# Designed miniproteins, single chains, continued (5): the designs that were tried, part 53

Each design is a single chain, and the fold is of that chain. pLDDT is the mean over its residues in the fold that is shown.

## One batch from the design tools (miniprotein)

Design m17945
Fold by ESMFold2-Fast:
Structure m17945 (fold): chain A 90 residues (1-90)
Amino acid sequence: SKVKEELLKGAEEFEKEGRYHQAALSRLQAELSEEELKEVLKKLKEISEKNAKEFKEKMAKAKSVEERLEIQKEYDKEVAKELEKAAKEV
């Protein structure tokens, strides 16, 4: 559908910006039912809040720009993986 196409296009833009978790979320909105998406989002919220705290602490202690970029990328990739895992369970 056109809505699905727009969501997938949005995911590509988020990924270009390094927003991997938003990209994953947009793809899931294109593929899942409202009920399935609600369950995935519930799981993501709990994981994201814990990971955000740890991410902030790691970023504050980063010694270089390269290390900071690696931490950012790893955080977003892990959130995306958790979204994919949760989606497979619904």
Scores: mean pLDDT 77

Design m17946
Fold by ESMFold2-Fast:
Structure m17946 (fold): chain A 56 residues (1-56)
Amino acid sequence: IDPAIVEEIIRLLYEESPLSQKELAEHLGISQSTLSRILSGKKRVSPALARRIVTE
């Protein structure tokens, strides 16, 4: 799966979900700081991270 597509999915989930950044990060198995950086475009989702998000 393309990491750029996963970034868009994460953004859409955050925008449409009632979850806070902390809660969404916990559900995705990543830190809130990592999620914040992905949402702000400062961090690219790696193929390994994309795989973790898609499978869990």
Scores: mean pLDDT 74

Design m17947
Fold by ESMFold2-Fast:
Structure m17947 (fold): chain A 75 residues (1-75)
Amino acid sequence: MTKYVVVAKLKPDATEEDFKKAIELAKKAGAEEAFVLKEARTVVAVFDTKEKAEKAAKLLSKMPAVESVQVVEVR
């Protein structure tokens, strides 16, 4: 079963509210799971389709608090 993971790294000055907004945005885009790796300043979201993952990545990349976004295919 193929999954698509969006990894969004937030800027060092990102607030708790910025992490919450990133999670909400990922879930709104169709994420099956979304969680925060606080020490890494990273939001991870799991998608069942590449299209949903790419949409989420595009939306997350527009957030001022987001430093970088990657989409990873996982088997």
Scores: mean pLDDT 83

Design m17948
Fold by ESMFold2-Fast:
Structure m17948 (fold): chain A 87 residues (1-87)
Amino acid sequence: GAEEAREYAEKAKEAAEKGKGTEGARYAALGAQEAERAGDAEAAVEAAEAGAKAAKAAAEKGDSLGTAKAAGAAIAAAGAAFLAGAK
């Protein structure tokens, strides 16, 4: 749910900080999925921000696949936030 989405977003930020962009992308994607299940726009925004940070970290390491996955997760989370906010 929303709490799980926030936990995954936090793990994504930690992974990005440690230079693990691909792992950060994975956690951001899981956070986005949980935010969508919860219908929680704020949790979805946190997942999108975590995905963006993970994408930046992956790009700095030259990890094109990790960058694409993290960017995709951020876009999906932003979409979930829009839908949850547009009741």
Scores: mean pLDDT 76

Design m17949
Fold by ESMFold2-Fast:
Structure m17949 (fold): chain A 85 residues (1-85)
Amino acid sequence: SAEQEALLKEVDEILKRGEELYQDTVENKLSYAETYKKIEELTREFIELAKKLREAGVPEEVIAEYEKRFGLIVIRALIEANRID
């Protein structure tokens, strides 16, 4: 549906923000504390969006794939940030 497509675009935007956060961490633009705070903010937004995806009837396997992709971004960013401190 159009609502599902709009929500999926919002998920893609959060994933893009996560990838940008990872790149900023790689380029030493952020401290560990700043990276952690931004990850917490993105995680909160992602959880709320996942609820909306479920309410809109997006299949659980699709949501699980996005959760996996988001989790990998978070793990990579935290590992990289830990090298700076």
Scores: mean pLDDT 84

Design m17950
Fold by ESMFold2-Fast:
Structure m17950 (fold): chain A 99 residues (1-99)
Amino acid sequence: MSERKKKLIEEANKYIEKAREAVEKGDFDTALEYVRKAIKIAMELADLGYYDEAISILEKAIDVLQEAARKATDPEKRFEIEVELAFATMELALVKRMK
């Protein structure tokens, strides 16, 4: 495993952990920000040919977004989360097709 690949995976997983913590606190704006950062890293990994690693991060991001959508009581915030979930699901399908 390259040092760059390892650092990208570690950084993405830290963003996923921070996003989960934000969801537990009801801070959906912070959760969305960290999820978007993790997805960006996943797409960079996919561009580098690391499809399995990108898929793993995208699946974790989707899990966080599903939990956020379940907990969000504000309709506007729920809609924003559902839009990001749709985007993440589309990116996951794209990466799976590249593999």
Scores: mean pLDDT 89

Design m17951
Fold by ESMFold2-Fast:
Structure m17951 (fold): chain A 100 residues (1-100)
Amino acid sequence: TSSDVRNNSIDASTRIYTMRVQINISTQTLTRDQTQQQIQQILNNTRTYLSTVLDNDVFSQIDSIINQTSSQISNSTQSQIPDIVNQMTNQMMDILQQSI
């Protein structure tokens, strides 16, 4: 039902925003190498969770954004990571909004 889809979108949105917060904390508290390692774990955990609550078509689009962002973060300075993650979060949220 539409309500079930909206509830799953709320759960997905909460996880995506939690991911953004966790990454931002990592950039403020850890070294660059530690931040890179933590971001990869955070992205993988987020990917795993979203695969359980989202339809395959929606998840595929979000997973593509995560993969693109992961590559950008690996090639970025510590100070650039928050902006990259904010752009990723906005793109993921736009996809979720269009799916409901």
Scores: mean pLDDT 81

Design m17952
Fold by ESMFold2-Fast:
Structure m17952 (fold): chain A 67 residues (1-67)
Amino acid sequence: SSAVEFVKENARFAIRTLAARGYSEEETLEAVEAAVRQLGTHLGLSEEEIEEAIEFAREEVRRVYEE
């Protein structure tokens, strides 16, 4: 859905911003997972859609921090 894609893009932006500001991989992952759950719930996403967005965020954190 477009809402899931909006949450994923928001997560990608947040991850890159936090990494650029010197936050650790663990700090970035914790912050972004919490933000994705909060935003997804606010937008009315299903549990499955929130899980999909969290899986996306975990993969993006891994990519950014693997250098």
Scores: mean pLDDT 87

Design m17953
Fold by ESMFold2-Fast:
Structure m17953 (fold): chain A 62 residues (1-62)
Amino acid sequence: MISISPEELREIAEETGISVRTVLKIVELLNRRGLSISNAEISKETGVSPSTVSKIKKKILE
């Protein structure tokens, strides 16, 4: 289960240019479907590019 603080959410949003709301949606998708969800599927659900999704996933999982 992925847990992320409000501080980390703001940091990821600032570094990636993605809104905090959208980063939260990515965290929810990872928690709901597990880490096996593809970057392309997250991209389709959130409108974020697959490359940016990959970057966000790395930051969330560190």
Scores: mean pLDDT 79

Design m17954
Fold by ESMFold2-Fast:
Structure m17954 (fold): chain A 58 residues (1-58)
Amino acid sequence: ALYTGYVAVYDAQGRAVASAILSGFQSGEEAREAAERKGRELAAQYGASAVLTGVEEE
């Protein structure tokens, strides 16, 4: 099965400022790591204070 990673980043007021969906991973661990890396990038880019990630089997 393939796995999809999801990420959303929020400002200090809890408003969603960016999100991403990353698909085609061979494991949930790879999808989670990719979502976490993307979350850090988006948080830095948008000055976000909260990052939420999730993983789903395709």
Scores: mean pLDDT 82

Design m17955
Fold by ESMFold2-Fast:
Structure m17955 (fold): chain A 72 residues (1-72)
Amino acid sequence: MVELTPEERAQAIADADAIVDEAVKGLESGKITREQAANLAVSAAILYALAGELDHAREVIKRVDEAEKKAS
């Protein structure tokens, strides 16, 4: 497996956190589509997984899915 440096790992987690926040808030405010939110969730999950944060990867998909259901 490709191993990230500690700084790359921290950056990946920070980027993933920002993407999740934008996806959830964008759905709740109606600024982004369901498809855009799903793409953001997948991107964030990949970043968390690369950083070794598998629990965060699982949680982000669930969190965005719940926000999408509330936006409907």
Scores: mean pLDDT 78

Design m17956
Fold by ESMFold2-Fast:
Structure m17956 (fold): chain A 97 residues (1-97)
Amino acid sequence: SREEVLAEAESATLILELAVSLSLAKKASKEEANELLERAIRAGERLLADPRASAEDLAVAADLLLEIARIGEEKGADPELVERLREVAERLRERAA
């Protein structure tokens, strides 16, 4: 249906945003890392809010969020943002199961 196609496109866009954030995080300063983590948290929360998101998309997003959190932590990002990002990733994994 049209709703299913739009839901798939919306989830794909959020996953792409997370993949771009991961790529940027590798080159980021501490300040830039905090901004990227905040953006990743928002993208993950938007996926959690969409009941139409597939288990596969939720699992992929969770893996991307965990890798962003790891890099952010290595870059000295805010520990509260790192913890929140990991919490969002865990909720995505729980819903994917």
Scores: mean pLDDT 87

Design m17957
Fold by ESMFold2-Fast:
Order: sequence, then C-alpha cells, then structure tokens
Structure m17957 (fold): chain A 64 residues (1-64)
Amino acid sequence: DDELVAESERRARRGLGKMLGVSEEEAWKLFRESSEETIQKLLEQAKKRGDEVTAQSLEEGLKL
C-alpha cells in the first residue's frame, strides 16, 4: 500500500540522515543513487553500532 511505502521511505531517510550527518532529503537522494551493496554495508554498520532503528529502516528500504 502507498501509505506503508511512504512510511518506510520516511524511516529510511531519517535513519540514513542521522548516520551520515546530512539532511533527510540528501540522505534519500544518496540512498536512491547507491548500489544494493552499499546499502547492505550501511546496514551492517548500523547493526554493529546497535542502532536497531536505523538498521530496520535500511532493511525496509532494501525491500522497496
């Protein structure tokens, strides 16, 4: 459903923005332009840091 997709995108943008220290808009642009391999590396880093919220957001983003 479009609402669930939008919510997943918002969470992914927020999590990635926090990790990279950039705006949510810039984080989403980087996410869309990044390879699946790059996103998986960011997911591994989030899990190693114990940042479960960011890890979950990135996992949801990979499904889109």
Scores: mean pLDDT 71

Design m17958
Fold by ESMFold2-Fast:
Structure m17958 (fold): chain A 94 residues (1-94)
Amino acid sequence: MTSATVTFTLPDGTTVTITVTRDGDTVTVTVTVGDEKKSITVSEGTQSFTLPATGATFTVTLDGNWVTITIYLDGKEVAKAKVNLLTGSVLKIE
């Protein structure tokens, strides 16, 4: 099992915690923003979801051993991270 956690502070001061976990062939991304939490099972390619209370939109791309997560607020990219599923290494892209 590989697990990595990355934390961002959005421009409004809200803290976003993202945990990426690989267990065998299953990749799970869990996002926590304040009291709002969502988990998705990630498939190869790109998936998007929006947290209804915060309005934050998350785009998750699984490409081989890399998960790229981009956070949008009001259609604007506010944060991006890339996670390696073999090592658990996290790259914050600013």
Scores: mean pLDDT 79

Design m17959
Fold by ESMFold2-Fast:
Structure m17959 (fold): chain A 62 residues (1-62)
Amino acid sequence: DAFEYADKAIEAKRKGDREKAQEYLEKTVEAAQQLASQGRIDEARAALSRAAVEVLGHPRRP
């Protein structure tokens, strides 16, 4: 589940483990790509946005 990887990336970042945060972010991207290939585009976008905003630390307003 892409959201599970996103949550793990967020947790790793909160612990200060940037290396693990990046690893889980990459897994979130891979899972989101699979969702997109299945036509589940909205879920893919939501998972990527969740992980990117929290892990990268630069929240962009919509």
Scores: mean pLDDT 74

Design m17960
Fold by ESMFold2-Fast:
Structure m17960 (fold): chain A 69 residues (1-69)
Amino acid sequence: MSAMEVTELALAGNIEEALKAMEKLSDVDQVTVLYRLLVEGHEELAEQFAKALGREDLLAIARRLREQY
């Protein structure tokens, strides 16, 4: 499953399926999902995903990318 497909699952409200799929993604693809959620205005959802994965470091990277571009 691609980062885009995982993002689409999350935005559709399929949170459990999206989270399970996200665990199988590379760090780069996980940052991509978090970045897309932030850009789409779903900041709380991005925070929930980062917490559930124990990867708040990747959320920090995604936020920095949003500030620069």
Scores: mean pLDDT 84

Design m17961
Fold by ESMFold2-Fast:
Structure m17961 (fold): chain A 74 residues (1-74)
Amino acid sequence: MRDEVMEEAERVFTGAKIMVESAKGLDLSGSQMARLIGLGMGGTAEDLREEAAKSSGKLKEALLEAAKKLEELE
């Protein structure tokens, strides 16, 4: 029923929402938050795991949780 463009738009929106929900409890700078939202919108769970490997503490945990949620969505 939905075309391919609509399906991709829904995936992008869902990825962004997962990232925002995972990160909204963190004390992040505006640039860090924007980068995470961008990763959620255009990235895969693998991209989030790669970014988590470069991070530490609560940010790393949030990225890993977001990656897990993206994988569960599949």
Scores: mean pLDDT 72

Design m17962
Fold by ESMFold2-Fast:
Structure m17962 (fold): chain A 96 residues (1-96)
Amino acid sequence: HMKFVITPVKPSEEIKNSPAYKEARKKYGEIADVVAGLIEKVRDFGAKSGTLYLPEDYDLEKAREAVEILTKDSPLKLTVKKAEKDYGAPYLEAET
């Protein structure tokens, strides 16, 4: 069983045009980009849940609020945690 570190990618133009993304971006700036890109990857992967791990310098509360907005009407359940192993960047573990 292999664990994958999924690094953030820019959200697609389709996601950037969504009302939820526009709301999150306005409130949380670049954190909304990171969260939206990872949520898009999880959906493309067909996962129903995942855990987003953030480095020490990230605001966990802003990330959690952005997740709530971006997943409001989605069956996807995403948990935000502080990274126990610092990979120097945000990463996601997706669960099917």
Scores: mean pLDDT 71

Design m17963
Fold by ESMFold2-Fast:
Structure m17963 (fold): chain A 91 residues (1-91)
Amino acid sequence: MSAEEYYKKGLEYFEKGEYLLAAEYFDKAIELDPNYAEAYLNRAEAYEKGGNYEAALKDYEEFLKKFGDKISEETRKEIEEKIEELKKKIS
């Protein structure tokens, strides 16, 4: 399967509320394509919805490190706010 096919399966499971399984498919997409920006964000959100705040934080931070210069200021601010929120939950 391609990275895009794994990503689409991740989205299907995310929509069903199967967040752990969604994160596993996003992980497979990233393994095949480490530059799949949307897979990092959706995996972070899946981890957050599933209560794995440390994994979500790591993915948001990795996204900003890899793609921060390629996104809008509004998107950057939203992700930075998510990072601050998650840090409070795991402190």
Scores: mean pLDDT 87

Design m17964
Fold by ESMFold2-Fast:
Structure m17964 (fold): chain A 68 residues (1-68)
Amino acid sequence: SREEFRAAAARYDTDGDGRIAASKVGDLLRDLGYNPTAGQVNAIVAAAADADGRVPIDALYEVFERLA
């Protein structure tokens, strides 16, 4: 669920601003029981990351649902 996804993502949201580093996307998906390829992680990051290399958790979830 979105709530379960958000709870897992909170471990990577060290600033509490609802964003995680793009480099943590693969780790987050593995924590949720997925085994994404580097290409899948890159596609998700390209669709959801901002210019600072940060990904809003809500945007990440929407992209993940579409691609997973």
Scores: mean pLDDT 77

Design m17965
Fold by ESMFold2-Fast:
Structure m17965 (fold): chain A 75 residues (1-75)
Amino acid sequence: MVKKSEANIEMYVTFARQAIESARQALKDGDLEMARRFIEMAEDAVKMLEEMGAPQEVLEELRAEIERLREELAA
């Protein structure tokens, strides 16, 4: 029973990290549209993690990475 909730949290953390990595690659490639889409996907994953009660430390780490990407996109 506990394992299912933990697996869901791990899945969304993995998804958010993959979206963040893809956004960084898109920014390096100059694909601002794809970078924006991946940032939005990562933000949505973080919202789901917050609703599921993921640890605040994990949420803060993911939010910090997303914020850095948004700053790069805005520059």
Scores: mean pLDDT 82

Design m17966
Fold by ESMFold2-Fast:
Structure m17966 (fold): chain A 56 residues (1-56)
Amino acid sequence: SEEARKLTEEGRALLEQGNVGEGARLLGEAYQLAKKENDEEAVEEARRAASEMGLS
Protein backbone atom coordinates (compact mmCIF):
# COMPACT_ATOMS: atom_id res chain seq x y z
CA SER A 1 0.00 0.00 0.00
CA GLU A 2 1.06 3.59 -0.61
CA GLU A 3 0.69 4.59 3.05
CA ALA A 4 2.68 1.59 4.29
CA ARG A 5 5.49 2.42 1.86
CA LYS A 6 5.51 6.04 3.01
CA LEU A 7 5.75 4.94 6.65
CA THR A 8 8.63 2.61 5.74
CA GLU A 9 10.48 5.47 4.01
CA GLU A 10 9.91 7.83 6.95
CA GLY A 11 11.02 5.17 9.43
CA ARG A 12 14.18 4.55 7.42
CA ALA A 13 14.97 8.27 7.33
CA LEU A 14 14.55 8.59 11.10
CA LEU A 15 16.81 5.59 11.74
CA GLU A 16 19.46 7.07 9.43
CA GLN A 17 19.26 10.29 11.46
CA GLY A 18 19.75 8.35 14.71
CA ASN A 19 16.14 8.55 15.90
CA VAL A 20 15.99 4.83 16.60
CA GLY A 21 12.82 4.81 18.72
CA GLU A 22 10.72 6.87 16.31
CA GLY A 23 12.14 5.09 13.26
CA ALA A 24 11.39 1.65 14.70
CA ARG A 25 7.88 2.81 15.62
CA LEU A 26 7.12 3.93 12.06
CA LEU A 27 8.47 0.68 10.61
CA GLY A 28 6.20 -1.23 12.99
CA GLU A 29 3.23 0.87 11.87
CA ALA A 30 4.11 0.22 8.22
CA TYR A 31 4.29 -3.54 8.86
CA GLN A 32 0.91 -3.63 10.63
CA LEU A 33 -0.77 -1.50 7.96
CA ALA A 34 0.63 -3.68 5.15
CA LYS A 35 -0.61 -6.83 6.91
CA LYS A 36 -4.10 -5.35 7.34
CA GLU A 37 -4.20 -4.55 3.62
CA ASN A 38 -2.78 -7.99 2.64
CA ASP A 39 0.03 -6.21 0.79
CA GLU A 40 2.75 -8.85 0.96
CA GLU A 41 5.22 -6.69 -0.99
CA ALA A 42 4.84 -3.80 1.49
CA VAL A 43 5.20 -6.27 4.39
CA GLU A 44 8.52 -7.47 2.96
CA GLU A 45 9.70 -3.89 2.36
CA ALA A 46 9.05 -2.97 6.00
CA ARG A 47 10.73 -6.14 7.29
CA ARG A 48 13.75 -5.60 5.01
CA ALA A 49 14.14 -1.99 6.18
CA ALA A 50 14.00 -3.10 9.83
CA SER A 51 16.53 -5.90 9.18
CA GLU A 52 18.94 -3.59 7.31
CA MET A 53 18.83 -1.18 10.27
CA GLY A 54 19.49 -3.99 12.75
CA LEU A 55 15.99 -4.18 14.27
CA SER A 56 15.23 -7.80 13.33
Scores: mean pLDDT 80

Design m17967
Fold by ESMFold2-Fast:
Structure m17967 (fold): chain A 79 residues (1-79)
Amino acid sequence: MEALRRRAEELVERGRRALKEGDFETAIRLYEEAARLALEADPSDSRPLAELGSVYYLAGDEERAERLFLEAQRRAGLP
């Protein structure tokens, strides 16, 4: 699972740069792929979904952001 984790980390770094540039379309795509790979490596990790939710929220897609936050909270064991 090291290769999946490393790839997810690289995608998050690229996604952060896209967010800084205001390129939300690229950021969303990169964070979605990073979340998929991170969850493949560790299905119990809630952080990738929370990070993706934050990206959608910044992009103005509040409905999708809320769904992702709820899924992240469920995985983290929060009520």
Scores: mean pLDDT 81

Design m17968
Fold by ESMFold2-Fast:
Structure m17968 (fold): chain A 74 residues (1-74)
Amino acid sequence: MEEKIDEEVKEALLEMAIGISIVDIRHSDDLEKAREEGIEFVKRVAENLGLSDEQIEKYVEELKERIDRIEAER
């Protein structure tokens, strides 16, 4: 049986990491720096959770799109 609980925990931690990054970016006076720090943070969390390179790239791209939208609003 697949470890469903482990996958749910990984998803929750990634959602939390993305949320933290978005909050930090919205409160930052340097959006470009916060963007880089947020991307690196989410990437490190995903790597520590043992996600595949493909999964890491997917979450990083989702974060980048969200950040780009925030930058466009400012």
Scores: mean pLDDT 76

Design m17969
Fold by ESMFold2-Fast:
Structure m17969 (fold): chain A 55 residues (1-55)
Amino acid sequence: SAEAEEQRRILASTEESLEVLRRAYEEFGGDPTLARVVEETERDREEARRRLEEL
């Protein structure tokens, strides 16, 4: 379905974003704002995965 394809794209995008964000977190010496963004992106990835399982 179109919605399943959308969730797959969100998963791919969040995985790629997480890689960039985690590297930035290390480069900036553990900035707490970046830590929060990493956690939020991880939750978005998990949510998209769960929605994909429902579809």
Scores: mean pLDDT 82

Design m17970
Fold by ESMFold2-Fast:
Structure m17970 (fold): chain A 68 residues (1-68)
Amino acid sequence: EIAELEAQYQAAMAQAQEYASKAVELERLGKEEGPAYTEKAKQARAQANALIDQADALAKRAAELKAA
């Protein structure tokens, strides 16, 4: 169902935005406080990127269903 794919897309994008915002803060702390925060920032960035990839796949599937 297209509505379910769109809902999943919105949820994935919201989560990606949360992790991206956290990564920015952790990157700043890594420069100021040390490497432990830098590693956490890398993990947050990786999670955000994975969620963006998931969202892109969901958007592509929804677009294919809308075109049919």
Scores: mean pLDDT 83

Design m17971
Fold by ESMFold2-Fast:
Order: structure tokens, then sequence, then C-alpha cells
Structure m17971 (fold): chain A 55 residues (1-55)
């Protein structure tokens, strides 16, 4: 995959993690923690940090 497509896939996975956490009734802090942990597992912690700023 090209780096651009990989970044889009990683972003989508982080967005899905946030959405699932929110639907489960998690707090804002719990949602941010879930996104950060997922970003670490995907090898994109900086991308996860940028996304949590929007939450």
Amino acid sequence: LSPEIQREVDLAMLQITAAVSKLAGDSEEEIKEAVLKTGEKLGVPELAEELVKEI
C-alpha cells in the first residue's frame, strides 16, 4: 500500500475505535485512552494524539 492509503486506513481504524467507545457509553477520557492505545498498537501514536485533540 502507498503511505497515503496506509495513513487513511490507520485514521479510519482510530475513528472506528472512537465511535465504538462512544457508543458503548465511555467517558470522553475513556474514548481518548482507547484511541491512544489503538494508535500505539498500529504504530501511529502521533496520529492518535492528533485525533484525540478533536474529541
Scores: mean pLDDT 81

Design m17972
Fold by ESMFold2-Fast:
Structure m17972 (fold): chain A 63 residues (1-63)
Amino acid sequence: MDDLSEEILEKLKELSELIGTLSKEKAEEIIKKLDEIVLEYYEGASEEEILKKLEELIEEAKK
């Protein structure tokens, strides 16, 4: 990935640390959702939309 914003990189780092604390099943579910968000970003979704989805996914991972 080239030219990811600092905010997106920080959210990805936080999510990665959270995934390491989750059960295998929950981690796989979160990773699948993350892959979909990454695909949307490459398809031209706005940075604001991607940040919102990453924040929602981080909150879901914390539950």
Scores: mean pLDDT 78

Design m17973
Fold by ESMFold2-Fast:
Structure m17973 (fold): chain A 76 residues (1-76)
Amino acid sequence: MSAEELLKKAAEAETAREALDYLSQAAAASKDIGLQLAAGSGVLAAATYLSLGDEEGALEMGKKGAKKALDGGNLK
């Protein structure tokens, strides 16, 4: 599965854990540093919200990170 496909799955995830899993896989599958940083930022934000007990906020932050990475923040 491509990094873009994994990011789309993260953006459509139903749980924070699922979003985190797809984001981490996208970062690992990508050879683009900008995409890796965007996906990694989403992982960090989602993990932080989970550590605070906010599963809904964690899911939203994970989805937001995936959407930003898909938007091509590396080039625009």
Scores: mean pLDDT 76

Design m17974
Fold by ESMFold2-Fast:
Structure m17974 (fold): chain A 68 residues (1-68)
Amino acid sequence: SELVERLREILARMPSMSEEEQREALREALALLQEKFPQITDRMLALGLAMSPEARIEFLGGLLADAE
């Protein structure tokens, strides 16, 4: 729940971030997820970084929902 709350807080801030800030937020979020979910890979990070800002938010939201 603590991890989920941290990720939810990051996700809530992402719409207000610049592209660079949003990419850094995604890197932080995926690093946190990788500690508990080793199926989260560097390939997933690369895919998320290549997405539009809106798609990146949805992508992280989906990962967070799966992590629950």
Scores: mean pLDDT 79

Design m17975
Fold by ESMFold2-Fast:
Structure m17975 (fold): chain A 53 residues (1-53)
Amino acid sequence: MREEAERLRRRAVELADQAVALARAGAPQEEVDRLMDEAIRLMLRADELDPDR
């Protein structure tokens, strides 16, 4: 499950980076929030699968 957790964490980072890029571009806050919420969900799921990292 560690490899699955790492994949989820990597995806979460990619979504967070996308949210930051959209925020810098002046995108609507709702778009930024949507991506950030998705990133947070993936990070929480990764922690559930491998709480040791």
Scores: mean pLDDT 80

Design m17976
Fold by ESMFold2-Fast:
Structure m17976 (fold): chain A 66 residues (1-66)
Amino acid sequence: MNPVEEDLKKRLIEEAGLSEEQAEKAIELLRKDSDKFMSLSDRELAEELGISVSQARKIKEILKSL
């Protein structure tokens, strides 16, 4: 994993409250299609990752801060 992905994974776990597995899945989806990932609604992202809508919102805020 590159240093940017490692830092992002840590932030997803610490700030968004994701499990390690959920954070890895989020990074995998972002790597496959970042434009599609960012275009998903908070609800759609929550369904894709098996997380809450509030956690999905936190993920998007973290990504916007990069």
Scores: mean pLDDT 80

Design m17977
Fold by ESMFold2-Fast:
Structure m17977 (fold): chain A 119 residues (1-119)
Amino acid sequence: GRAVELADKALEYARKAIEYLQKAIEAMKNGDFEKAIEYLKQAIEYVKKARDYAVEAATLAGNPELAQRAREYGDKAIEALKKSIEAAKNGDFEKAIQYTKEALEYVMELARVAAEIRA
């Protein structure tokens, strides 16, 4: 149904976000600030899409609790990524990597919510 289709799109964008977050961590470890910031910005766009599709899917499935969890995890991931970008701009690689790892955990929780909507 439509809810399953939207949940699948949420999972697709969550996976893309995870890939870009992993690329950002690698770029930061290599000292490539500009590349890391570009990957983090792209990850924010993928997280927004994953969040919005998961919220729509949960809403269509009639599950307001899952919709709220999708919003919360997506918003927390975006906040962590914004903090990571600021840390990276300031040359604080350790904090930038820490915030990126926190965002990864939130994106994985968002993916779990999307998978639960499909069940």
Scores: mean pLDDT 91

Design m17978
Fold by ESMFold2-Fast:
Structure m17978 (fold): chain A 82 residues (1-82)
Amino acid sequence: NADVLDGIADIYLALANLSLEKGDFEGAVRDVEKALEIAKASGDPAAFERVLKDGENLAKRMKEAGHEEAAKRVQEAIDKAR
């Protein structure tokens, strides 16, 4: 199951990046939250750490794009997942 869950988490991270590129910050937030939940459920520390770092990078990009509330929501999801 960990292998499958790691793959699903990576798909949600890719979707989050695509949503952000399209200006869909709500979709990007949802996708990051889902990636964090799935990576945590996988029990794979490497996958979880990767999703945390990518989530932090996405939050930074959202803030730089002027979406501070979306960035805050991503950061809150990261803090809750830790």
Scores: mean pLDDT 83

Design m17979
Fold by ESMFold2-Fast:
Structure m17979 (fold): chain A 59 residues (1-59)
Amino acid sequence: SASPEEAARRAREAALEAGADEEGAKKTGQGYRSMVESGMPGEVAAALAAADAAAHAGA
C-alpha cells in the first residue's frame, strides 16, 4: 500500500496539475498524509486525491 509520503506526493502532484499553487498543493498533500497516518489505506487516499484534482481541473 502507499505510504503517507506517497499519498502526500500524489496529492500534491494532482493539485498542481489541477492548477493549485505550491502552498495549496502542499496543504492538500498534508491533509492526505494525515488521513493515511490516521489509518486510511494509502491507496485510497491517493485515489481520492486524484479524483479531487480531476474534478477541479474540469471546472
Scores: mean pLDDT 74

Design m17980
Fold by ESMFold2-Fast:
Structure m17980 (fold): chain A 87 residues (1-87)
Amino acid sequence: SAEAEKYYEKGLELLGKGEYEKAVEEFEKAIKLDPNYAEAYFNLGVALEKLGKYEEAIEAFEKALKLDPNFEKAKEGLERAKALLKK
């Protein structure tokens, strides 16, 4: 929806400014309005990774890949977050 896209765009702006906690909130608002928003899950994962929340970042990247199995950046993010978590 247009409203989900606006929250997503706000999240991207905040992510670019290094305001990671606020970026997470905006991406979560986008996802609540559009649960199939693969790009919002991906950038939620990026913001969570910047906050050191690696387990939550893994979940977000996995959801992005479930929605779009060819989302190469989400696959790369997932592999990176798993390496940082050191299971």
Scores: mean pLDDT 90

Design m17981
Fold by ESMFold2-Fast:
Structure m17981 (fold): chain A 66 residues (1-66)
Amino acid sequence: SARDRADRMMEAARDAVKTLPPEEAIEFLESVIRLLRSLGKQNPEDREYLEKKIRELEKMIEELRK
């Protein structure tokens, strides 16, 4: 499901933050945000769940840029 894929991508994003240099982690998180936005267009019923995950990713990017 779109939610299951989002949850897997969130785990990958958290791992990227811990393992990659900040610039590479940001690029990966931005790619995940694009994927989740695409999933939201394909699965409107899950849009609110996916938007919550996108906000978490945006917060992670802000912390990496500090």
Scores: mean pLDDT 87

